# Ledger of designs, part 103: designed miniproteins, single chains, continued (3)

Each design is a single chain, and the fold is of that chain. pLDDT is the mean over its residues in the fold that is shown.

## One batch from the design tools (miniprotein)

Design m11802
Fold by ESMFold2-Fast:
Structure m11802 (fold): chain A 56 residues (1-56)
Amino acid sequence: MSKEEEIDKVAERLKKLIDEELAKGYTREQAVTIAAKRLLDEGVPVDLVTEALKKV
């Protein structure tokens, strides 16, 4: 799988997590921070999360 395909999959997951946190009443900035931390906590590499954040 290409690195770009991996980034796109992480970005899709990140969008879903952001939407979940927004639904809980967090601001977009808080939702993005929480979603990114959740992915990192699950073992997603920092570089993939960083690139995915540019797509959301």
Scores: mean pLDDT 83

Design m11803
Fold by ESMFold2-Fast:
Structure m11803 (fold): chain A 64 residues (1-64)
Amino acid sequence: SLNELRGILYEILYKRYGNGSLAYRQAEAVVDLIKEKGVDAALEELSRIDPQVAEALREALKRM
């Protein structure tokens, strides 16, 4: 589910940045991006912005 995906993204981003507000906003934006453009387009865009986030997203999707 998107809730599970958001949780995994939040964990990774929070661990990386140490800022819960930033991590939450970015995870929410990623989920919204998926809702708007679909998974493939979201992964492509994220790969340009933050490859580690893109990799985490790919792994999370494979486990769902």
Scores: mean pLDDT 79

Design m11804
Fold by ESMFold2-Fast:
Structure m11804 (fold): chain A 57 residues (1-57)
Amino acid sequence: MGEEAAAIWDAARAAGAATGRVEEELARASAQVNELGAAEAAAFRAAARAAVAASAA
């Protein structure tokens, strides 16, 4: 059998069957990603403001 095809079907089946469960897990994962994203966004915003201030000086 095609190992790649079997893996794809297993992944699709797992995704379909676990949609509700995955949503709960994703909510928890999203909290961690949000923390990282917020820190990165804050760093980018600070850098942009510093660059604007430096250009105006």
Scores: mean pLDDT 65

Design m11805
Fold by ESMFold2-Fast:
Structure m11805 (fold): chain A 57 residues (1-57)
Amino acid sequence: SREEEIRRLAEEVVRLARETPPGVENPELDRALQELFRVSRDDPELAIEFLLEFAKR
């Protein structure tokens, strides 16, 4: 479902952000962010909620 896709992408974004050293470019993170914004275009609040949920862990 769309919600499951948004959840998976949000989790991937948080994971990649944590694995990226300060000041280092991460093309995978950039791509994941772009994909998250694309699939959550009609529900950006849901994407933000999942990002915050995964960031708390």
Scores: mean pLDDT 82

Design m11806
Fold by ESMFold2-Fast:
Structure m11806 (fold): chain A 66 residues (1-66)
Amino acid sequence: MTLEELVERASKLIKEAERLYQQGKIEEAKKKAEEAIRLGEEASRYDPVIAKNIIAEAKKILEKLE
């Protein structure tokens, strides 16, 4: 998987998690945000700056769920 594919997939998961959170689907939103964090961690092998940004965005959603 390329850095571009990781960024695209993580961004989509972050948007899906936010949508699910707005619908009250807390468990589903949490799973999507956690998946985005995993992709961000993988992206750190290519670009740690971009990876940090992805992880931060996903963590913001997890903070809203707590």
Scores: mean pLDDT 82

Design m11807
Fold by ESMFold2-Fast:
Structure m11807 (fold): chain A 64 residues (1-64)
Amino acid sequence: MGSPESDVVYDFPDDLGTDPDDSRRAVEELRRWLEEQLREAERRGDEERVRRIREALEGLDLGR
């Protein structure tokens, strides 16, 4: 076989659903992403970013 052709298209939905199931899943994914970002910010010593991410995580916990 010849050289492989790789086509990677990142497609996001144009319409963001407001369904409760989609909302719950989005919150879980956002929390996981924020936790990763928090770890990265802590490693970099970015105190301002750490504060912002912690505030966002608290907001998610309070249902904001």
Scores: mean pLDDT 67

Design m11808
Fold by ESMFold2-Fast:
Structure m11808 (fold): chain A 62 residues (1-62)
Amino acid sequence: STIGRAVRHDLRTEAGLSEEQIEEAERLAREGRLEDAAKFLVERGGLSERTALSVAEALRNS
C-alpha cells in the first residue's frame, strides 16, 4: 500500500532502521503484538512511544 511504502521509507531514511529491523517490526505488528512492535521501534529507531505505536498500527494494516 502507499501508506506502508511511505512508512517503511521514513523508518529507513529518518529513523535509520535497516530493512531487516523494519521487517521485524512489521512481523510483530502483524502478529497483533503492537506493544512489542512499538517498543522495538522506540529502542532501535529512537521514535517516541506515541509515534511508534501509530507506526506499528500502520505496519499491521499494510
Scores: mean pLDDT 82

Design m11809
Fold by ESMFold2-Fast:
Structure m11809 (fold): chain A 63 residues (1-63)
Amino acid sequence: MIKEVNREVAENLIKIGALFSAELARKLGYEELAKKLEEAVENKDFEEMTKLMNEVDEILKKL
């Protein structure tokens, strides 16, 4: 059973993570990736946010 409070908390954490990943991507020179993350947050596209956050994580693993 999924409770509304748990869903809202998860959604807010994903948004915060996406915005953090956008700022990190921008500082690393990935401006287009940062903009796509910001757009996904504005559109409340949680699937796209998660996908783009994973792309930032892959970049960090290659550093």
Scores: mean pLDDT 79

Design m11810
Fold by ESMFold2-Fast:
Structure m11810 (fold): chain A 93 residues (1-93)
Amino acid sequence: VAALNPSREEIEKAIKGALENALDYLKKGDRQKAAVYETAAALLFVGMEVAGIKPSKELIELFKEYARKAEELGDKESATFFKNMAERAEKLR
């Protein structure tokens, strides 16, 4: 854990929380609010890449699971986006 950077655990916990909020809004049909939380999760992941923090297997599975649930709820755009994020995270391992 680097003192000058947030830990992988802290960032991944924030991503998980953001995606849990996004999913709650998708279930309510509020895709615009879901998109705000999805954007927050995506920016946190980009921050991990820039900081050289290697994503966990759990984060990759989280992105895959979110994509699957978004697709089930009819949000194919978000599903495709998070499928691509999972693939990108796999390439960083």
Scores: mean pLDDT 82

Design m11811
Fold by ESMFold2-Fast:
Structure m11811 (fold): chain A 55 residues (1-55)
Amino acid sequence: GKAAEVAALEAEIRRLQREGVRLAIEDPSRLPALQARIDELVARYRELTGEDPAA
């Protein structure tokens, strides 16, 4: 349902943000693709909730 999809999006966004911190040190060439993926998930979250992810 919508609540489960929202929870999954929040978890995935947080996971990718943590990965981004690691990649900034280890492989910064992957950051643009990671940021694009985060932006897609944030846009989907906004579609479902009308709000930005809280953290």
Scores: mean pLDDT 81

Design m11812
Fold by ESMFold2-Fast:
Structure m11812 (fold): chain A 85 residues (1-85)
Amino acid sequence: SARAAARSALVVEGLRLGSEGVRAYEAGDYETAARLFEEAGRLFEEAGAHRLAAQMYRNAAKAYEKLGDLERAERLRRRAEEAEA
């Protein structure tokens, strides 16, 4: 169905961005990693992949903690909890 194809496309793109986020994080580029993980989380959330979305938001929170942005990290942890609710 068109809806299933759209969800599959969102999951594929989310996985691609998540992988790029991991590479950025491992390279010490925490700003790029945080943005990529947030975008991947949004795509997974739109696809209904709630557990993957939550994991990406937690990864983004970890990247923001590395940047010293503790308020943004806390908001993303809450968003991760909401995604799994």
Scores: mean pLDDT 91

Design m11813
Fold by ESMFold2-Fast:
Structure m11813 (fold): chain A 61 residues (1-61)
Amino acid sequence: SSEVEKILESLKKLAEEMLAAGVPAERVLHALTALIRREISDPEVQARLIAEIRAHIAELS
């Protein structure tokens, strides 16, 4: 799943940029979760990406 890994790295980078711009962690998580649910059709991939992004944001906050 090299494509899923690339998506995850892009989402992590976007989360880092949003946090660096002063966006609150809860807003970043909400926005990226909405984006994932909109763009990713596979529920298992959605769940994985949401969990990974939640963990990444928590570690940076």
Scores: mean pLDDT 87

Design m11814
Fold by ESMFold2-Fast:
Structure m11814 (fold): chain A 87 residues (1-87)
Amino acid sequence: SRLEELERELRALGEELERALREGDEERARELARRIGEIYEELGRLYLEQGDKEKAALYYGMAAEAYELAGEEEKAEEARKKAEELA
C-alpha cells in the first residue's frame, strides 16, 4: 500500500539523515529533513483520511520537527498546528 511504501522510504531516509548529521553535512541534512517532513505530512494526511486522528497527530508532529531541522519554519508551524488540532 501507499502507507507501507512511505514508511519504508522514511526508514531509508532516516538512516541517511543520521549519517549526514554524524558527518556534519548540514546542507545534506537539511535536504533530507525537508524530504522526511514531506513524507510525514503525507502520512498524517493519509491516516487522517482513514479516521486515525491519533496517528495523524503523531505524524504531523514529526513533520514539524523534520521541517524545523530543514529550516522550513512556515511548514513546521503549519504541521504543528495540524498536530495540535488533532490531539
Scores: mean pLDDT 88

Design m11815
Fold by ESMFold2-Fast:
Structure m11815 (fold): chain A 63 residues (1-63)
Amino acid sequence: SPLEKVRELAEQARKAAESGDLPTAIRLLGEAAEVMSQLTDPEEFEEARRLIREAGRAVAAQL
């Protein structure tokens, strides 16, 4: 499902950021946001937004 794909991409982005691979983390966050744009269910959209925000905070912590 698109939500499941967002979960995978957000987790990969967080792990990349924690390992210092910021270019990969940023790319994966962009891919997650693109998949999130395909969600039509409001609850799934909010969950995806939360996951991307959490991964984004991990990236920001490395900057």
Scores: mean pLDDT 85

Design m11816
Fold by ESMFold2-Fast:
Structure m11816 (fold): chain A 61 residues (1-61)
Amino acid sequence: SMENLKKALELLEQGQVSGALSALHEALKEGFKPEEVKEAIELLQKGQVDEAIKILKKMLE
């Protein structure tokens, strides 16, 4: 859901990558923007936090 994306973005801006991944997996389970959510998860798994933040901000526009 959009709420889970907002939560993930907020947690990433606080440096809480583990919490953000949990929120993104919930969004993925709900079927909310699954392609973009998968991309954000992959970026975080690679340690590319700034790129994940950019994609999340774009999804919330």
Scores: mean pLDDT 84

Design m11817
Fold by ESMFold2-Fast:
Structure m11817 (fold): chain A 85 residues (1-85)
Amino acid sequence: SALERLEKILEEAEKLFEKALELIEKGDLEGAEKYLKELEELLKKANEALKELPDDREEILRAIGLTLRIIGLIIELKMEIEKNK
């Protein structure tokens, strides 16, 4: 289902975010920026999955919540990269 795809995308996003933070700690900002680009591609896939949702209020609200969490990870990573420049 589209919800299952969104949950998988969020899990992948959380793993990329964690790896990016480890690279920032090691001073590899270029590597962290590469993972930021990967996160932005995952958000694009999440937006595509949102368009495929059935007309079900509960599933739509859940999917919006999952997508907002991905957006939050992207914002947080951008802030951490800027802070360490």
Scores: mean pLDDT 87

Design m11818
Fold by ESMFold2-Fast:
Structure m11818 (fold): chain A 68 residues (1-68)
Amino acid sequence: SAEAEELLRKAEELRAEAAALRAEADALLAAAPDDPAAQAEAARLRLEAEILEGLALIYEGVARLLES
């Protein structure tokens, strides 16, 4: 269905955003491994990525249910 396809697109967008946040966190830690501010920001970015990944799983699950 069009609705299921839209949910899967939203899930893909969320996963792409999460991947970008994780890459940013990794880059911060690589540039300043001993900086507490960089460590705190990297932790925040990773938490945001985890939330987006969780939302993507929900959208994927709902899309699957709609096609059942």
Scores: mean pLDDT 91

Design m11820
Fold by ESMFold2-Fast:
Structure m11820 (fold): chain A 58 residues (1-58)
Amino acid sequence: MKETLYVSLPASASAAAQAAAIARAKAGLEAAGYEVLSVDAAPTQVGDQLRYAIVVER
């Protein structure tokens, strides 16, 4: 079953912090038994947060 999950970060987060958060989220999802199919290349800004969409399958 395919699901879209979101990783949210403060808009003040550096590019390095964003990359680290995505890598951590991917590792956690894979450890939980999800297959990571795709990750947004760039965040969408939602208010004071940056949001990355991660598409996963279980």
Scores: mean pLDDT 81

Design m11821
Fold by ESMFold2-Fast:
Structure m11821 (fold): chain A 77 residues (1-77)
Amino acid sequence: MMNEKLKKELEEEIKRIEEEIEKLKSQPLTSEKVARIVGLELRKKVLEEQLETIEKAIEEGKEFPSLDEVSAYMIKE
């Protein structure tokens, strides 16, 4: 099932972003690092919204063929 694969890919990406944020927070903060953390947190939020959309689609029996279609669906709904 494509939705299950997309869900797994999103969960893995969210975990990578979270790990990078924690790594940056463990170091002395500079303006560049703060900007990167903010960018990563925004990216994580988008991925979490895509994950929620896929979970709702699974509940409804709808299949998404790609993350691009999930993104397009989110901006319309």
Scores: mean pLDDT 75

Design m11822
Fold by ESMFold2-Fast:
Structure m11822 (fold): chain A 82 residues (1-82)
Amino acid sequence: LSPRLEAEAEVAMLVMKAAVHKIIAEKALKKGNKEEAIKHYKEAAKAYEEAARLAEEAGDRETAEIARKLAEEARKKVEEIE
């Protein structure tokens, strides 16, 4: 794979990983497990931040902006719970 194609695949995988962590965090909150929710929202934020960085490096500014916004939302969820 070229570096650009590798970045595109990595971005897609990171976005999916972040989305899974967000779903787990939302379910944990619904059950009253704040510690589990915080853990998974932090993992989601990290994955979205990494996706945004790689998308930016690959020249995909639109995907980078969306991923950065999703990371910010996940970080705000952590702050609201902590």
Scores: mean pLDDT 86

Design m11823
Fold by ESMFold2-Fast:
Structure m11823 (fold): chain A 78 residues (1-78)
Amino acid sequence: MEELRERAEEALKKAKEFKELAEKAKKEGDYISYTGYKLAAIGYGFEADLLARKAEKLGDDEAAELGRKGSEAGGMKG
């Protein structure tokens, strides 16, 4: 369970980092980097959500919050 939470936190951190890089690239007019970073953020966001949901199913209620944040960071809801 701890391992799933740690992996979800790592994926969430990467999703947030790539989302910030995507916004910076968009602001600078670098749409190629924007697209790449946005896809990376979505991928890591999905990974965080899946790992967090699996940990939650195993009784880790704190992991559910990481999944929600991962979905948001991955750009699935903005």
Scores: mean pLDDT 74

Design m11824
Fold by ESMFold2-Fast:
Structure m11824 (fold): chain A 67 residues (1-67)
Amino acid sequence: MSYEEVKEEVLREAEKIEREALREFLATGKTPDSEAVHKEIEKLVREKAKENGLSEEQVKELLKEVL
């Protein structure tokens, strides 16, 4: 997969993570943990990068663009 395709997938999945955090807050009244959400998105970026053979430099660039 190209870097741009990985970026598009990461952005799409990050939006899902953020929506699930908001949905959980609305359902339970528990304040979303923004640090936990950011860590989950970082994990997603690293997992997608590893699956697609991206370099550590590309991972850092992708993290800057999605966070």
Scores: mean pLDDT 78

Design m11825
Fold by ESMFold2-Fast:
Structure m11825 (fold): chain A 66 residues (1-66)
Amino acid sequence: SLEELLEYARQLSKETGVPLSVLEKAAREFYETKVVEAGNPIQQAIALLATGGSLEDAVAYLKKHL
């Protein structure tokens, strides 16, 4: 659901320091399109969580690609 994706955005913001507004925008865009743009690590991290990936893996992915 969109609410779950927005909660993932809040968790990622807290763990990585990426602004919540940036992560919420990416979460909404992913919810609407179901597409991850090539080279967009924020959308890729959200998609990973949306498909059952762990928060730890998503945080590690973002920290590696920020």
Scores: mean pLDDT 79

Design m11826
Fold by ESMFold2-Fast:
Structure m11826 (fold): chain A 61 residues (1-61)
Amino acid sequence: DVAVDFLMLGTGMSREEAAKVVELVKKGKYEEAIRYLMEKAGLSEEQARGAVEGAKLMLSM
């Protein structure tokens, strides 16, 4: 939940899109999460990697 809100605020994604990223991160599918962020939120690869690392941190809290 905190990870979903973090991604929505940081990327401008919908809740459904952010929840998909969190699901991929929870499953260890980091490259799929990066690609999804680039395609759906228009992020650069660097920005998408940062968003995934932030989501990983929020999930570990």
Scores: mean pLDDT 81

Design m11827
Fold by ESMFold2-Fast:
Structure m11827 (fold): chain A 70 residues (1-70)
Amino acid sequence: MKKAILEHLDLDAEIVSKETGASLEDAKRLVELIAEALEKGLYDALEEAGKMLEEGASVEEVIKFLEEKL
């Protein structure tokens, strides 16, 4: 289970980088912030971050939003 979750997070970073054109470093930062928000139980912030990405917000804007909420 833990290995599958870590592999999923790595794949998410690669997907975000490819789909948005963001650097792999920025994509990894976004995935790291999502993981931290999950650990802290900030589900409302995660839901809003997901909605922002669906509505075409940049990875940089979503990173800033999550850093403000964490």
Scores: mean pLDDT 70

Design m11828
Fold by ESMFold2-Fast:
Structure m11828 (fold): chain A 61 residues (1-61)
Amino acid sequence: SAMHEQGKAEIREIYLEMKEKLAKDPNFDTTPYLSRIYQIAVDNDIPLSEAFAILQEVSDE
């Protein structure tokens, strides 16, 4: 669904931002980013396993 695709796109964008910040500062606090990802996944009925798959995709970039 469009909402599902939008939610996954938002999760991907947050992971990319988190990755960029961690590349500059390994001690960057990721807690607020992970909390937001979790909330988006729950709100859009996205399985956490699918959210994790997005993280793996971002990690390969």
Scores: mean pLDDT 80

Design m11829
Fold by ESMFold2-Fast:
Structure m11829 (fold): chain A 85 residues (1-85)
Amino acid sequence: KKKEAEELIKKGEELIKKGEEKVKKGEELLKEGKEELKKAKTREEILKAIGRVLRGIGLIVEGELLIKKGEELIEKGKKLLEEAK
């Protein structure tokens, strides 16, 4: 019972780390896309910048979903540890 709880916590921590990395990468892409969009003078440059912004947003959303799932696993694992006699 306690070993299963510890495994859930470890899996949750791994998901949070992966999610945080994706959020960080997404934030960098979003920042780069915003700077490119500000400097864009042609339709092609605008579309490229928008593409980078959208990719950045996608990574942030994906990362936040992983963090939420990881937090839920950690909470479940902690509750199992507290309930174990």
Scores: mean pLDDT 85

Design m11830
Fold by ESMFold2-Fast:
Structure m11830 (fold): chain A 80 residues (1-80)
Amino acid sequence: SMEELQEKLLKEMEKLKKEILEKLKKENASEEKLKKGEEYVDYIIELLKDIAPKIKSEEQLEEVYKLAKEELEKKLKELL
C-alpha cells in the first residue's frame, strides 16, 4: 500500500540522515556544518511528509524520494 511504502521510505530517509551526520563527524566537519547538514536533512524530510498525501502512485512516490536523496548527496558534497 501507499502508506506502507511511505513508512518504509521515511525510515530509509531517517537512516540516511544518521549516515550523513556520522560521515560529517568522521570528516571532522565543524559544528556549524553539522548543524546546517542536520537542518537541511530535516527540511527535506518535512517537505516529503507534506507532499506525500498529494502523490497518487507508488512509482511517483519512489521517484520523489530518489530526487530527495540526490539533493541530499549534492548538499553533503557542498558541506565537505
Scores: mean pLDDT 82

Design m11831
Fold by ESMFold2-Fast:
Structure m11831 (fold): chain A 70 residues (1-70)
Amino acid sequence: REERKKAAEKLLEELLSKIEDEEQRKEIENTSEELKMALAQLYLLDLPEEVRKKGIELIKELEEKIKKAK
């Protein structure tokens, strides 16, 4: 449970670190809290691997949209 949250947080931090735009990073930090909350809910429910993968892909799509908004 907590291990899953830490893994998700590390993924988010790693993805955010690849974002070079400081102005974009400020807005992304605001959105990242909502992403962390979504991840926490997914892992708290001890969801199956398939559901977890779908959640991660949704987060990945959100991250790409935020990064694309240059």
Scores: mean pLDDT 55

Design m11832
Fold by ESMFold2-Fast:
Structure m11832 (fold): chain A 56 residues (1-56)
Amino acid sequence: SMAELRKELLRAIGEVLRAIGDLFEAELKGDKEAIEKAQKELEEAKKRVKELEKKL
């Protein structure tokens, strides 16, 4: 349903925002491994948002 797709999109956007926050914190700490992990999570979250937007 459209309502379910909308909820999934909101969750995916929430994941993007969390990943950005994690990346910011990792950059402040200079934690290279955390930066790489956060960058990968951000890319995967962005891809999920793009795929969901195509279904709206």
Scores: mean pLDDT 85

Design m11833
Fold by ESMFold2-Fast:
Structure m11833 (fold): chain A 94 residues (1-94)
Amino acid sequence: MDYEEEIKKDPNNAKAWALLGAQYYYLGKYDEAIEYFEKAIELDPNNAVAWANLGAAYYAQGKYDLAREYYEKALELDPNNVFAQENLAEVKAK
């Protein structure tokens, strides 16, 4: 799917920004992924998945304190987010 094309049609589409961030994350482009996840949470600050993914990008960069902070924010918004629960436990073990 072309998320960049979706963003051109609607630059306020928080979901498209989050999916673009995820695409760059899986390409190992963590700095760009962070920028896109930050845009997604700017547009929709209640998107627990975007907060958790921002944490994952910082974790991938070895920035564990930032990763922990963003996983905790994701769980504040959605306590049942299993991805954030598991990754927070992992980062706390370091």
Scores: mean pLDDT 85

Design m11834
Fold by ESMFold2-Fast:
Structure m11834 (fold): chain A 55 residues (1-55)
Amino acid sequence: SAAFAEQLRELEKQARASELGLAEARANRAYLSDETIKAIEDKAAQARAAYEALL
């Protein structure tokens, strides 16, 4: 359905944005707290899981 396709595209977009944010956080690891990096990792994992759950 069109609604399912739109939801899938939005979750894919969120997963990609979270992965980019994680890559940037890891590149700047020396300037970030371990708690901040973990929060970004958890967010990326959750976004990826939400996208994969619809596949």
Scores: mean pLDDT 85

Design m11835
Fold by ESMFold2-Fast:
Structure m11835 (fold): chain A 56 residues (1-56)
Amino acid sequence: SEEELREKAKEIIKKKYPNLTDEQIDKAADVAVRLLKERPDLSIEEAANLAVEGFL
């Protein structure tokens, strides 16, 4: 589900980018889910990384 993807992205972002605030993590997770909808070929980890590095 979209909720599950968002929570998974949030978990990955929090582990890889421990300096981000909860607000930044939530925003990046939302972007990661949008990226996965546009590009279902991406892994959740790739989408999460792109969301932080490209959109934060």
Scores: mean pLDDT 82

Design m11836
Fold by ESMFold2-Fast:
Structure m11836 (fold): chain A 68 residues (1-68)
Amino acid sequence: MITVTGLDEENFRLTVSEKATLTLPNGEVIELEAGGSIILPKTEVDAILEINGKKYNLLTTDDVKVVS
């Protein structure tokens, strides 16, 4: 499961339930372990998250649970 929580106007928290690889728009690659979380600027919303070979766009995927 992917959970996105808005923190403020500039940042969101991304949490993953499974090991994932996050690719930022600038080409930086970040590995996340199961249960891990990361705080990202909202300018990085074009980031692609990959879990078990499936890719998720953080902007528009129905598999991302947005929590207030």
Scores: mean pLDDT 66

Design m11837
Fold by ESMFold2-Fast:
Structure m11837 (fold): chain A 87 residues (1-87)
Amino acid sequence: MEKELLEKAKELEKKAEEYKKKGEELLAKGATESAVKYLYESAKILEEAAKKVKELTKEKKYEEAKEVIEEAEEKVKELEELFNSVF
Protein backbone atom coordinates (compact mmCIF):
# COMPACT_ATOMS: atom_id res chain seq x y z
CA MET A 1 0.00 0.00 0.00
CA GLU A 2 2.60 2.63 1.02
CA LYS A 3 4.75 2.07 -2.10
CA GLU A 4 1.68 2.20 -4.38
CA LEU A 5 0.44 5.45 -2.80
CA LEU A 6 3.88 7.10 -3.08
CA GLU A 7 4.07 6.01 -6.74
CA LYS A 8 0.61 7.54 -7.30
CA ALA A 9 1.76 10.79 -5.65
CA LYS A 10 4.69 10.93 -8.10
CA GLU A 11 2.25 10.35 -10.97
CA LEU A 12 0.09 13.27 -9.78
CA GLU A 13 3.20 15.51 -9.59
CA LYS A 14 4.15 14.52 -13.16
CA LYS A 15 0.64 15.29 -14.44
CA ALA A 16 0.76 18.70 -12.69
CA GLU A 17 4.01 19.54 -14.52
CA GLU A 18 2.43 18.45 -17.84
CA TYR A 19 -0.56 20.77 -17.26
CA LYS A 20 1.74 23.71 -16.42
CA LYS A 21 3.79 23.06 -19.57
CA LYS A 22 0.64 22.96 -21.73
CA GLY A 23 -0.52 26.26 -20.21
CA GLU A 24 2.83 27.91 -20.93
CA GLU A 25 2.81 26.62 -24.53
CA LEU A 26 -0.74 27.89 -25.14
CA LEU A 27 0.04 31.33 -23.65
CA ALA A 28 3.13 31.53 -25.90
CA LYS A 29 0.84 30.84 -28.89
CA GLY A 30 -1.47 33.73 -27.92
CA ALA A 31 -4.11 32.03 -25.75
CA THR A 32 -5.72 34.15 -23.02
CA GLU A 33 -5.05 33.56 -19.31
CA SER A 34 -8.75 32.69 -18.84
CA ALA A 35 -8.47 30.00 -21.56
CA VAL A 36 -5.55 28.31 -19.75
CA LYS A 37 -6.88 28.83 -16.20
CA TYR A 38 -8.21 25.26 -16.01
CA LEU A 39 -4.71 23.90 -16.78
CA TYR A 40 -3.15 25.86 -13.91
CA GLU A 41 -6.06 25.04 -11.55
CA SER A 42 -5.66 21.34 -12.44
CA ALA A 43 -1.90 21.52 -11.82
CA LYS A 44 -2.49 23.14 -8.41
CA ILE A 45 -5.09 20.52 -7.39
CA LEU A 46 -2.72 17.69 -8.38
CA GLU A 47 0.29 19.23 -6.58
CA GLU A 48 -1.71 19.78 -3.36
CA ALA A 49 -3.13 16.25 -3.59
CA ALA A 50 0.34 14.73 -4.09
CA LYS A 51 1.65 16.57 -1.01
CA LYS A 52 -1.34 15.48 1.12
CA VAL A 53 -1.05 11.86 -0.09
CA LYS A 54 2.62 11.78 0.98
CA GLU A 55 1.70 13.18 4.42
CA LEU A 56 -1.21 10.75 4.94
CA THR A 57 0.87 7.78 3.72
CA LYS A 58 3.64 8.68 6.21
CA GLU A 59 0.94 8.67 8.95
CA LYS A 60 -0.33 5.27 7.65
CA LYS A 61 -3.73 6.79 6.79
CA TYR A 62 -3.96 4.79 3.55
CA GLU A 63 -7.74 5.03 3.06
CA GLU A 64 -7.66 8.83 3.45
CA ALA A 65 -4.75 8.99 0.97
CA LYS A 66 -6.83 6.99 -1.55
CA GLU A 67 -9.77 9.38 -1.09
CA VAL A 68 -7.50 12.40 -1.75
CA ILE A 69 -6.26 10.78 -4.99
CA GLU A 70 -9.82 10.00 -6.15
CA GLU A 71 -11.13 13.50 -5.30
CA ALA A 72 -8.21 15.21 -7.07
CA GLU A 73 -8.60 13.07 -10.22
CA GLU A 74 -12.38 13.68 -10.26
CA LYS A 75 -11.97 17.47 -9.86
CA VAL A 76 -9.39 17.63 -12.65
CA LYS A 77 -11.64 15.54 -14.93
CA GLU A 78 -14.60 17.86 -14.18
CA LEU A 79 -12.49 20.94 -14.99
CA GLU A 80 -11.30 19.44 -18.29
CA GLU A 81 -14.84 18.41 -19.30
CA LEU A 82 -16.26 21.82 -18.34
CA PHE A 83 -13.70 23.82 -20.32
CA ASN A 84 -13.77 21.41 -23.30
CA SER A 85 -17.56 22.01 -23.53
CA VAL A 86 -17.23 25.84 -23.25
CA PHE A 87 -13.92 26.48 -25.04
Scores: mean pLDDT 80

Design m11838
Fold by ESMFold2-Fast:
Structure m11838 (fold): chain A 67 residues (1-67)
Amino acid sequence: SMPSDSEIQQRINSMSPSSQALRQVGRQISTDGIDSGQQYYDQMIQNNSDQDSIDRVQRFLDGVQRG
């Protein structure tokens, strides 16, 4: 069975910042497409997010664009 929305949210809240960022960019892309994911990445850089989160999101976006 698929986990409930509350179970998904609890799991996200218990993740590391880099894992939370990766999950969030994935949700942005699923809802509003790849350009939304790029905007999220740009916002992370502008807000001086931690380097691990920035690096992981960049690798994820590169993977999505290349298949």
Scores: mean pLDDT 76

Design m11839
Fold by ESMFold2-Fast:
Structure m11839 (fold): chain A 73 residues (1-73)
Amino acid sequence: SAMREEAERLEAEGDRAFAEGDYERAIALYQEAMRLDPSRAARLLGRIADAHNAAGDGAAAFEALLQASQAQA
């Protein structure tokens, strides 16, 4: 579907932003991808946790990991 293709594109853009050290942009792109394709939530929440951790926000990273665990259930 068009929404799944757009979610995949946004996830890839988020991965590029993460690689460039733009963690705030990476998180925003992953959140938008998750909104368009909720079936990606567990994986994208894991990526959001990685971005928070890389930015030095361990508390936000832990919260995202807990949400990822719930999304897998």
Scores: mean pLDDT 88

Design m11840
Fold by ESMFold2-Fast:
Structure m11840 (fold): chain A 55 residues (1-55)
Amino acid sequence: KEVVLPSSLSKEEAKERIEKGIAELEAQAAASTDPRTRATLEAMVAHARKVLEQI
């Protein structure tokens, strides 16, 4: 499918949603007592931040 207008218009909303998701994941990572779970959440945060930078 070619680029659709709703996808282009939601770019700013996507940025805000990613930022809120990052904050939530960071809170969960801080609350986690399991090092593996924390590492997984931190990796997800890092990936989300890279996506945000590319936008």
Scores: mean pLDDT 74

